# Designed miniproteins, single chains, continued (3): the designs that were tried, part 58

Each design is a single chain, and the fold is of that chain. pLDDT is the mean over its residues in the fold that is shown.

## One batch from the design tools (miniprotein)

Design m9996
Fold by ESMFold2-Fast:
Structure m9996 (fold): chain A 80 residues (1-80)
Amino acid sequence: PKEVEEELRKALIERAKKLMEEFIKNGDYDLNKIREAFEKIANELVEEFQKKYPDYEVEVTITYDEEKNTISLEIKVRKK
């Protein structure tokens, strides 16, 4: 379980970094667009990991804090 969670976390961080670099390069700081793009990446990774690890249940939760202007991602991986 921990190895799958770590692999997913690393993949999510790498894709998130690439996405942030693209938004910065384009001068686009719209947090709603960033949130939607993060949701798309999270959904794609969940599908990939569920296919790769069918014995595991994979969940990614995205939370937006308007007061802090922060987007948080929670990863849960459990054996079926």
Scores: mean pLDDT 75

Design m9997
Fold by ESMFold2-Fast:
Structure m9997 (fold): chain A 55 residues (1-55)
Amino acid sequence: MEEEKKQKILELSKKYTEEVERIRAEPGLTDEEKRARMDEVFKKFGEEYEKILKE
């Protein structure tokens, strides 16, 4: 169980990192706009992360 959870967390973490890097790399966005988009991604990541941990 714990090993399966760890793999799911690693996959989720990789997807989160890729999304954040995409947002950071977008030209023309202000720091505040990038923060807002990253906050949305972080919230979604946190919800999925909690679901995995609660299993």
Scores: mean pLDDT 79

Design m9998
Fold by ESMFold2-Fast:
Structure m9998 (fold): chain A 80 residues (1-80)
Amino acid sequence: KEEFESQLYMLEKFAKEHLDKETYEKIKKLIEEAKKADPEEAIKLFDEVMKIIIEATKNPTLKESLEESRKDIIEELKEK
């Protein structure tokens, strides 16, 4: 639970610092929905947030790092 909330906080902070205001507001809304959702829905919303961040990221190295993090986090959340 704390690990999931920490990941959501990290994604929100990243979006605020690196993405445009409209994309940040969309991500913030999805994160709020994920916090209130059932575990399965929360994982889906988290995956959607990660996908939006990855698509908005133009740096190839950062994009690869985010794709790897997305895969690892989603796998961990599904197993626990």
Scores: mean pLDDT 76

Design m9999
Fold by ESMFold2-Fast:
Structure m9999 (fold): chain A 90 residues (1-90)
Amino acid sequence: SEIEKYAEKLKEYLEKNTKGNLEALEEAKKIIEEAVKAYKTDKEAVEKAEELFAKQQAGEDVDSEELEKTVSDKAAKIAQFLAWKAELEK
């Protein structure tokens, strides 16, 4: 996945540019791995939300409150990840 490929490049960047503090390097890697895990866990939720949205557009009965919450939670996590990526590319 693109997220996993990005995480691997980010870890390589940190290993190459971090000198003399192994604890800080390991903590940074752990944060990256937790972020990837959270994103992948929410991938199924996004796919479910997209399916529910498609059903709603087709005129099928869908719980709009469940759909809105699922989409909102995922959008926030994606936005956080993209902001983090943009900061590291500076």
Scores: mean pLDDT 62

Design m10000
Fold by ESMFold2-Fast:
Structure m10000 (fold): chain A 120 residues (1-120)
Amino acid sequence: SPKQKAKEILKETYEKIMKIFDEAERRLKQASEEEGRQIVIDAANEIKKVLKEAFEKIRPLLSPEAQTELEKLYNEFLKKIDEIVEKLKAGEITPEQALRELREVVREFLNKATEIIDKE
């Protein structure tokens, strides 16, 4: 079913994003603070690309109402990632703190996206 396919794409997306976080955490253990900032910025950009691909694949599987809800959620999520990256660039948070905040934002996105799909 379209709903089952959307859930499968979301699960694969979660697994891809977890690998991005694991690699970033591994690299941070050996990085300077300046290198750590770039590692987290690169991870955030890669996460955005993975989510955009997932959004584009899931969107046509959903009703028009669910498409609108998912688009709103996706845009809110991008804004939250950008806010974390801006704080990191400004030196307001450490690379390790930024990576933790990104992980929480991603978990919230995936939970809410699952709820939207489950209503189909």
Scores: mean pLDDT 89

Design m10001
Fold by ESMFold2-Fast:
Structure m10001 (fold): chain A 77 residues (1-77)
Amino acid sequence: MLELTASSAEEAKEAIEKLAESSEKEGVLTLKGDFRKEDEEPLFKHLNGILSKFGLEVKSVTVDEEKGEAIVEIKKK
């Protein structure tokens, strides 16, 4: 499983591209920021829209408010 971390929108795009180009069928993208639990569903929908362009889909989004992280589980279609 490929594990990537992004602290900005630009880093997130680079991480998604690396996931799409990798031989791995699944990966985890950790987004750093001031995320809240209520952001899980909006992030899931938004990221699926982006990832679909790369042949990827979101399996889950879990926010850790204490760490300021959104953990995005991703798989290839």
Scores: mean pLDDT 82

Design m10002
Fold by ESMFold2-Fast:
Structure m10002 (fold): chain A 71 residues (1-71)
Amino acid sequence: MKKVEEFKKKIDEINKEMEKYSKELQTRADEARAAGDPEALAEIQREYRKKSEEFGDKYLEVQKELEKALA
């Protein structure tokens, strides 16, 4: 039971990091739109995609660890 709580906490931490990152990117995107900077917007979109993949990989790793701990 305790192990499940620890893995849930890891997932929550990843979620909080993703939420903070999403807010930061949205602020930067809003600023780029206000400035009329399409190159900055394209770079922000590229960073978002890369970061989303990184967070996805972290989720999969935590899930695999949980499965091995329970199996």
Scores: mean pLDDT 79

Design m10003
Fold by ESMFold2-Fast:
Structure m10003 (fold): chain A 74 residues (1-74)
Amino acid sequence: VRDPLTGREVPADSTIDPISGKPLLNPVRSPLNPRLRVDELAYLRALRDDPELRREFLERLVDEGIELLVEGLS
């Protein structure tokens, strides 16, 4: 699945953190994508501390929503 924060593709239920590339020790379901496991606090801190990353995340989220709508209309 695509990580909405970084736009990178990761396997569903991956145990690898998409930001650092390190194994997750205590993964939780991402509140932004339940198919992705992340450290929730690290994810939220990344969005808080990097306004450009936050902008990219919002653009990804909009693109994903539009893609789902177009697929439903085709």
Scores: mean pLDDT 56

Design m10004
Fold by ESMFold2-Fast:
Structure m10004 (fold): chain A 85 residues (1-85)
Amino acid sequence: SLRDEVAAMLLSEKKLELAEELLKQGKSVDEIVAEIRRREPEWREEIERELAGLSDEQLRALKAELEARKPELDARQKKILAQLL
């Protein structure tokens, strides 16, 4: 569904932001993965609450905003992957 797509995109952004922060702190891949898994249930609940009040029109607008940010997020993700290789 549109709501599920938007939720997945928001969750991906939260994971990326945390991974970047922990890499700056010199954390290992295992530490980053463990911290993401620890925070994921809370993020899912926050996202569900945020999206529950939105209309289909608001969800489409939010999806367009997230898609506009995708090229930047993809570049940031590639940079992280390069640091892990």
Scores: mean pLDDT 86

Design m10005
Fold by ESMFold2-Fast:
Structure m10005 (fold): chain A 115 residues (1-115)
Amino acid sequence: AAKEVEEWLRKVAELFASLSRKEVEELLKKYTTFEELVELMEKILEKMKELGMEEKMIETVEKMLEEVKKKKDVATAVLALGEIASGLLARAKEGDEKAKELVEYLKKLLDELLK
């Protein structure tokens, strides 16, 4: 139901910002596939490049995505996505306009993923 998806999205956003990586991992494993998580991370990386984010941050995300693709494991993909989301949320909270744009884009991608 749409109401359950909306409640879950809210919990995921809060979990990436403040709660345990294990809870985030369990939640995403239940509702996503490895291929969907890889596509989500590739879309985030492309948006980071379009916005001109710091090269070091782009390189970090590229390395995470390479590790995810090598391991082909949902747990690794979930942990990498959680780390990316946490970093973006922290920067957005500090007033980084590019990070705010990426957080809104991530929310949109998560909404599409949970259809």
Scores: mean pLDDT 72

Design m10006
Fold by ESMFold2-Fast:
Structure m10006 (fold): chain A 116 residues (1-116)
Amino acid sequence: SAWDAARQALADGAERAMKYAREGKPGETVKALGDGFSRALQALGRPEDAERVRKAGEEAAKNNDFTPLVAEVGRIAAEHGDERLMELFGTALQAVEASRRGDEAAAQAHLDRIRA
């Protein structure tokens, strides 16, 4: 289904972001998460939102700051009322943050929730 494809795209992006977070690469971490969310939006038939997220992720990566990406995701949620999509993105952020602090068990648990 489109939602299964979206969850897989976000999970793949989160897993890549977790790897970069462990390597101490903040720009690559943000870009990987942004790319995953952009692919999830494409799978859901939202190519304009996917492109906006991709650009916000690139800007966030250049600045080593999640703020442009989080702001764009918040805008998309406000426009469409996508609580489920926001929950999945929030779970992906929690997985990446757990990986950044070295809590690999928590990171894996969050990743598994995206895939479930």
Scores: mean pLDDT 84

Design m10007
Fold by ESMFold2-Fast:
Structure m10007 (fold): chain A 100 residues (1-100)
Amino acid sequence: SLEDEILALLEELKEILEELKPYLPEDLYNQMMELVERAEEAVRKKDYETALETLEELSKLLQQAYLLALERGDEKAVKLIEEMGRILGEIAELVKKALE
């Protein structure tokens, strides 16, 4: 189902975020993980509007993480963040389809 596809992608996002953990300030990591979990809960409730808003908030934090990684010259962190950005974009497109 569309819901199952979205939840599977959110799980992939969590796995990449866990790998990214050593490269992030603890508070930023915790905020990002909380938003992923909120998006999962919203999707399970079929509250796709809240899911989309939560993903938008996560995207802003991911942008902050990206700029920090670039400033530090942390190539591995940059690549992980780019992967998260691609998956987040895929999730957002599927959530938008669920709102149609």
Scores: mean pLDDT 90

Design m10008
Fold by ESMFold2-Fast:
Structure m10008 (fold): chain A 85 residues (1-85)
Amino acid sequence: GKGKEALEQTRSLVEEALRALKEGDVEKALKYLEEAREVLLKNIDVVKEGGRLIGGLDAVIDGLKNGGVEGAIEGLERIIKYLES
């Protein structure tokens, strides 16, 4: 359904953001994370725990904007594990 498709798209975007961070491309990672946030926001009514996921993404985005690359990587790995559950 629409919620499952939104979660699968979110996971793909978060995985791409994690890859970009591991390659040192913070700007590319931020673009993927902002896209993931928009996917969740557009599907908020059909994604269980969508607000919690948006909160997690916002924390990672804010951390990256303040130079917190290690914390962002850990945050994205936690989000991916949650989305795989």
Scores: mean pLDDT 86

Design m10009
Fold by ESMFold2-Fast:
Structure m10009 (fold): chain A 108 residues (1-108)
Amino acid sequence: TREEVRRLAQEVGDRAVLDRVDDMPEPVQKEVLRALKKGLTNLARGLALAGREGVDTAIKVLQAVLDGEEKALELMQTSSPLVRSALALFMRTPKSEIEEALNSLLSS
C-alpha cells in the first residue's frame, strides 16, 4: 500500500500526500490510496495530515465532520494546525465519502 500511495501521489503531483506517506499508519495509507484512485484529493490530503498523528486522530476528525458544524468548530478551536487543516479539507469532501472512510478505518 505505501509504495502504491507514493506512486499514485507522484503521478497526480500531490506533494502534500507524497511528503507524508512514510509517516502514515497502514490503515490510513489504504484509505489514502482509495481516495486517490477515486480522484478525491481533499479527502486524501486530509487523511494524510490527520493520519500522521495516528488512526485515532483521523477517526476523531472524520467523526467531528459527520456530527455537524458545531462539533467541527469545537475541534477546530482545540486542535493542532495539522488537524485544523485536515478538518477544513474533510468539510470540502462529500459526506458519503467521509462516512465510507470513517467506516473503513473503524473496521481496520
Scores: mean pLDDT 76

Design m10010
Fold by ESMFold2-Fast:
Structure m10010 (fold): chain A 100 residues (1-100)
Amino acid sequence: SFPSALKKAKELLEKVEKFLETTENPTEGQLDAAYRAAEAVIYFMETLDSEDITLRVGAVLRLIGAELDFELMDVLKPLRKVTREEVEELLKKAKKLLEE
């Protein structure tokens, strides 16, 4: 359900924030997984008001996949190189969307 998905989005974003606060030297794979988790939250929030049910369902599936990738971040190969600063900027944008 979308209310359940919103709760998962908030919980995932809190996990990403806590990870960045408690991990001094994250790996490239961990940074990529954190970045993709924040991107999935942003995409989910931006599609909440969409009339297209297929897009809304797709956003929920992307959120679930990003949550799984974040849980597996220690074993997954990075898809792209991202910096800590890029993850922090994206996290800031996601937090603003969740406050609305």
Scores: mean pLDDT 84

Design m10011
Fold by ESMFold2-Fast:
Structure m10011 (fold): chain A 81 residues (1-81)
Amino acid sequence: MKIPSSDLAAITAVLILYSGGEDIAELPEVKSVEIEPGKYFKFTLVNKNGNIIEYESEVIGDTIKSVIKVNGLEDVEEIPK
């Protein structure tokens, strides 16, 4: 399933917070999207500075585990559904 383009701005805002404040006037380039409905979501972006940003979300029981990776460095969040 494809992500609505309206969601890209929200994803970009989240990634800006994790990457230390990029210029929001320049949208990142979408490289790949991987979706397993109800289980897994992965989104790969390249920002204006050429940094590779990966967002992963996995459903584990009643929790959503989210991982942000910037050039392979990861930050992990666990959010209740």
Scores: mean pLDDT 58

Design m10012
Fold by ESMFold2-Fast:
Structure m10012 (fold): chain A 71 residues (1-71)
Amino acid sequence: KLAEEVKELIEKAYKEGKLSEEEKEYYLKLVEENKDDPLELLMLKNVLLTKLGENEPKPEELLKEYKEIKE
């Protein structure tokens, strides 16, 4: 199911160092809030797949994403 796929991608990205703890919590909350919204779940899946496809993330890039999420 789509929500489970997104949760698996979040966990995988976190384990691979692609997400911070706060980013992981943020995305997991978005999945729970939007579990019945397939468009939002597909957008989240695309974001996570893009992150997992990055072989050489820069620390500055990760900090930028963290700031955008935390506001």
Scores: mean pLDDT 70

Design m10013
Fold by ESMFold2-Fast:
Structure m10013 (fold): chain A 85 residues (1-85)
Amino acid sequence: PRTREEALKELERLEKEAERLAKEAEEAGDTQTAELAQSLAEEIRKKRRDLEEGKMSLTEGQVFIVESRGQLENLRRRHKEFVES
């Protein structure tokens, strides 16, 4: 994201995706992935608020977005492997 507004929207999108993954994992009995995805959603929510309130810079927000995307992708992969087993 190039702007603070774009970063806030991306964090909101990632939060919703993490919440959806947590629900899907819980419904499938993948308790570990559900807990990790829920924790990620909570962390994203906090960082989004920090960015909105000026407690975090745009650059820090951009770094966190990249990290969160990677974490979410890894959790999705883990859940897929759980379901396929």
Scores: mean pLDDT 87

Design m10014
Fold by ESMFold2-Fast:
Structure m10014 (fold): chain A 99 residues (1-99)
Amino acid sequence: MSPEELAEELVKFALDTAREINRQAREEGLSPEEAEKRLIDKVAEFVQEKLGISPEKARELAKKLLELVDRYGMAQAAGDTATAERYREEILKLVEEAL
């Protein structure tokens, strides 16, 4: 798998997981803190599995990835293609540096 394919897979997983946890939070009455913890935990597990890095590094990477994915999603929603492209490049670099 190329770093680009891996970055796209991580972004897709983070976005899909965020949407699922947002639905669960609304349905189950989860606090924002509990929802954030569940999101970070699931993304960190996926990052660890895909990159083969330690749980500690995977958690740190997951937090950074989620920040970038959130910014990317907001830029896309605003129609700011240039800003969205920059965040996509930052995500790719983050993944390449972790390999």
Scores: mean pLDDT 84

Design m10015
Fold by ESMFold2-Fast:
Structure m10015 (fold): chain A 79 residues (1-79)
Amino acid sequence: LLDEALENTVATLQPTPGLTLSVSVVGDRHVLVISGDPELVKSTAGVLRAAGYKVTYVSDDRALVEISPEAAQALTAQS
């Protein structure tokens, strides 16, 4: 997975009202947490799923996207 495309997606979406993007670790996996408005969460997670990322919906307003450790480090360094 290319971290550059993920970083560009996060940078574009972070100023969107009703969406919050953050990086977390679940077990041994690094994840991008997408939370906020359920419709925006589904749309955003759907785009990343179509781009080849593994997406897990944990609630109506929250989705987890599996990312590489390198992508997680890059996103955390920007934050």
Scores: mean pLDDT 71

Design m10016
Fold by ESMFold2-Fast:
Structure m10016 (fold): chain A 85 residues (1-85)
Amino acid sequence: AIIKIEIETKNKEDAEELKEYLEVILEDLKEKGIIENYKIEILDETTIYIEIEAKSKEIAEQLAKNLKDFLEEDERVKSFKIEIE
């Protein structure tokens, strides 16, 4: 299952800080075998795009819920979209 996330941040500095934080988390999840792979990039200076390859649909749904809860509370985030394929 693939999770696609698009995060609009308030400014370029917030995008860079949030990307670094999320990379640490995603790398840990990959090392623990929870996810198979991930891609994270900054688009248009303020938008973070993430693709996560989760080992199952159940893991993808749980991870998407946890990420949604986190992003709703983070003051750097202006808006976000999460999709599971």
Scores: mean pLDDT 86

Design m10017
Fold by ESMFold2-Fast:
Structure m10017 (fold): chain A 90 residues (1-90)
Amino acid sequence: GDQEALKGGEKAREAGKKGGDGGLEAARASSEASNAALNASPQAALKAGEDALEAGRQAVLNSKDGTSAAAAGVAGAGAWASAQIAVEKG
């Protein structure tokens, strides 16, 4: 639901900001946000998707490991896509 989506996005953003090993953590949290967003309100889904997408960007900028950064970016994009689907359905 909404709380799960918002918590997932928040965790992803925190992990992405840490950099280094945070990329994999950001990817996991973004995936959780993506799954929750499909069952959340449009507002919560959009917020979670934005947080997950930003987490991916931060992980790319701050990560020492390109693979973890790439995983975070993909997961963040997925969360954003889930948010768009939630908005479309109303």
Scores: mean pLDDT 71

Design m10018
Fold by ESMFold2-Fast:
Structure m10018 (fold): chain A 58 residues (1-58)
Amino acid sequence: SMKEEKLKILEELEEKIRNGSSMDDIYKLAKELNIDITGMTFAQTLELIDKEREKLLS
């Protein structure tokens, strides 16, 4: 389902941020989720991921 696919992409995005992957890879995943992380810190982006995950689980 779209919900399960988005949850998987959110998990992958979090892993890439925590592991210090390239910004290009991080931006590509954020774009797939239709979220704008421009100008955000990694901590702020992780908080946004948690909020998006909660929306999908609600």
Scores: mean pLDDT 82

Design m10019
Fold by ESMFold2-Fast:
Structure m10019 (fold): chain A 84 residues (1-84)
Amino acid sequence: SEKVIEFLKKIGKEEAVKRLKQLLDYIDKNVPESKRKELKEFTIASIVKSILPELTDEEKQQALEALREDGVSEKLIRFVEAKK
């Protein structure tokens, strides 16, 4: 999540950073260890997906790369790219 958080800060998405940190903290405190990794990855992907329409084409590519660097699965990255 470090690379996605750094990216969101760089592009000025402070509300998204705050929300992501709150959700990740909630998962760490309330979710069993066996399920935390998958739920964290899904949460990170969902936050990025929610802001993707607001990004330039260059920022979209940077967002997808940040997800890969944070170890988010290709399945979830495809979910982020898909239009609702």
Scores: mean pLDDT 83

Design m10020
Fold by ESMFold2-Fast:
Structure m10020 (fold): chain A 65 residues (1-65)
Amino acid sequence: TLEAARQLLKEIGEPLERELLRKYLEGEISADEVRPLFRERMTALLRERFPELSEEQIEALIDSL
């Protein structure tokens, strides 16, 4: 469901954001790469775990982070 997807994003999003920020601070990725990489990973996860969600619902969930 949409609420289960929001919970998953909160649980996985924080660790992923921290990992990407660490890579940025260490010079492994540029600032411009952080947000696209985060969105790509989260979009893929939502599609895998919640195939019933529409593209519009997935975009709205990611934009709410």
Scores: mean pLDDT 78

Design m10021
Fold by ESMFold2-Fast:
Structure m10021 (fold): chain A 108 residues (1-108)
Amino acid sequence: LEALKARLLEVLDAMRAALEAVLSQLPPGVRDAALARLDAVLAEAKAAIRAARTIEELRDAVARLAAALGDVVATVRAQSDDEALVARLEGVVGAATDAMLALIEEAA
């Protein structure tokens, strides 16, 4: 369980770096708001992952993270006409959540 948690936290850190790189292309006001919300969502997800005692609780934590990240992307979509940038954000989130779920399924 602890090794799985460490791997999930690494995926979150990699995702955060990738999302920051994409968000850096947005106007400062939109970028800073999105990044602050992203960091809040990631802080809650990291706390849930660290507190998890079962594979089921890790699966639930990743599902809640995916939903919250979807809300962050939707907020950026509403404030930006850059469809290609929004698609890149969706791709990063999807790839990271798929990777985390695959790691959980391997451990189950």
Scores: mean pLDDT 86

Design m10022
Fold by ESMFold2-Fast:
Structure m10022 (fold): chain A 85 residues (1-85)
Amino acid sequence: TQQEQIQQLQEQLQDYQKKAQDARDEKERSRAELTKKAEEALKKSVQEGAKLLAKLRGTESLLSLLIEGYERQAQQAEQQRQQLL
C-alpha cells in the first residue's frame, strides 16, 4: 500500500541519517585518536609520525565521501516519500 511505501521510505531515511551520523562520529573519533598517536610517534620517530598523519588525511577523505553518500541516499528517500504524499 501507499502507507507501507511511505513507512519504508521513512525507515530508510532514518537508517541513512543514522549511518551518516555514525560516520561523522567515526571521523571525529579517528581524528582525535590518530592525532594523539601521531603526537606520541613524532617524539620517537618523524617517519612514524608522518605515516600516521598521512593515514589521518586518507581516513578523513574516505569518511567524508561515505558521509556524503549516506546523505545523498537519505535525500533520495525523502524525495520519494514526498512524491507519495
Scores: mean pLDDT 84

Design m10023
Fold by ESMFold2-Fast:
Structure m10023 (fold): chain A 79 residues (1-79)
Amino acid sequence: HMTPEELVDLLLETLRSLGIPGADEVAKKVREAAEKGDIDGLRKTLLEYAQKLIDEGKVDLANTVLALGQELARRLREA
């Protein structure tokens, strides 16, 4: 149904809709990694961001970021 590019846009829009702090910075790095096909860079960016959220006590937001990022990474590998 969706291209990897459409999935990136959906993920970024979801992050913005949730009001997650730093979403715009994460959005830029995620888009750049996806455009390069850099799955490991994508995962690293999201893991670092999620760890920061956990350190701030925002565990539920961190879990949402990781879940969406893992789904995107899986689809990029299958594309």
Scores: mean pLDDT 73

Design m10024
Fold by ESMFold2-Fast:
Structure m10024 (fold): chain A 91 residues (1-91)
Amino acid sequence: SREAAVQEQLERNREAARKAGFSDDEIAARVRILQLQIALQQQAEALRAQGMSDAEIEALLEQQLRDALAQLKAEGANPVLIRMMEEAIAQ
């Protein structure tokens, strides 16, 4: 299933980051960001299927990323996650 494939991708990324020498906090942050990116990609595919333009989809997903970052900051999330998410959004 798509869900099983996503879980396998997350576990492979977790293992790769561990082998690369990332800390537990950095591994957790990387996996969280990857989960968010996969969810946004799936949402983009669904919106495109509904006839939304790529420009409209991009604007909506960028806003959702900003909202997610603001929520993490408001919740007092781990500073490593906040930093890595800010870096991912800046790219």
Scores: mean pLDDT 83

Design m10025
Fold by ESMFold2-Fast:
Structure m10025 (fold): chain A 88 residues (1-88)
Amino acid sequence: SGIERIHISTLWVAYANAPDEEQERVIEELVEAVLKHGITAEEVEEIAESIKNQIKNALDAGLISQEEADEKLAKIEAAKKRALAAIR
């Protein structure tokens, strides 16, 4: 529900911002949380879209560079695909 969705969204943000040495650990935690909380494919897509919009807004506000935005968007897309594969 709402609290679980907030927790999952927080993990997605953590994944996008994690240094390379922590990326795999954070994405494993994200996938585990998706499975544990019974998050649907539609909810995974909605969360990914929300995080992508946050990244775009940060870029537009000058908080991150275009290169950082491109990297974060690619990571969110990869996490979405991995989460969808896990719940199928």
Scores: mean pLDDT 74

Design m10026
Fold by ESMFold2-Fast:
Structure m10026 (fold): chain A 86 residues (1-86)
Amino acid sequence: MELERMEERAREIDELFARARAAYEAGRYEEALALLDEAIRRLEEAREEARRFPDRELSEQVVRGLEQALASAERAKAEAEARLAA
């Protein structure tokens, strides 16, 4: 099922964000960046997959949510990069 598969993928991405946050809070910024890069890659894959949903309304809703998550992840990545540059 489309929605259940996306929920499973969302849980995997949430786990990556939780691990990235823990690494960031511990001062392991390189590890946090690697985890954020993996989360961004998975979000991009999920977005392309969501664009192929037969239900166009569902596709638009899921893509919008994924694009918001991508924007959040890119901001978190920029913060971790700033810490490494300091």
Scores: mean pLDDT 82

Design m10027
Fold by ESMFold2-Fast:
Structure m10027 (fold): chain A 113 residues (1-113)
Amino acid sequence: SLQEQLEKLLAQMKEAKKPETEFLLARLLLALKLKDLEKALETIKEILKKENLTVEEAIERGLAGDSIALGIAVLKAILEGDEELLKEILEKSDPEVREEIRQLKELVEKIKK
């Protein structure tokens, strides 16, 4: 589930020891649970700023194995309806990661409705 994916991201960030980012990830989870997509997108942008990452840098780190950076970039693309960016991420991802991204998109689309 989307909640389980975000809880896994929170657990990984707790080990990374950036308390500000952990708080923002918890806020992102709450916004998604409440279907507050505007607040979810705002929180994603704040996470990128706190991690000092552009979207392109988050994708690069994500494809190198940083599942948090990839998840944030993918969620941003889905929430903004940036189909071209999402397609680019999918084309650079291995088949297992592509399937996970597809499932995440389906979950977010259900939340939007």
Scores: mean pLDDT 74

Design m10028
Fold by ESMFold2-Fast:
Structure m10028 (fold): chain A 99 residues (1-99)
Amino acid sequence: MEEEIERLRELGEEGDKRAALAAAGLYLYLGLQGDEEAFDKAIEILERLAREGDKRAAAYKYMLLGLKYKKQGDYEKAEEYLRKAAELDPSDQSIRDLL
């Protein structure tokens, strides 16, 4: 798993947006399993893509920030970020399931 994620991240840095999103998704999966470093890596990839205008990456970035604040016990900020994620990609059931 980790080797595949690193390869996808490298391809994303070479300009493959699909590979970058896949790497972020796999880092998110590891982050949900308890890998805090994977959470930070996913956020960094998604923030870069969001800055480049990717609306889906922006939605996932807010979702990850929401999960991070929820883990810290800041439920008010967690809900705010998760709602922002759902507004950017209302068709994504994964984001809706976190609200």
Scores: mean pLDDT 74

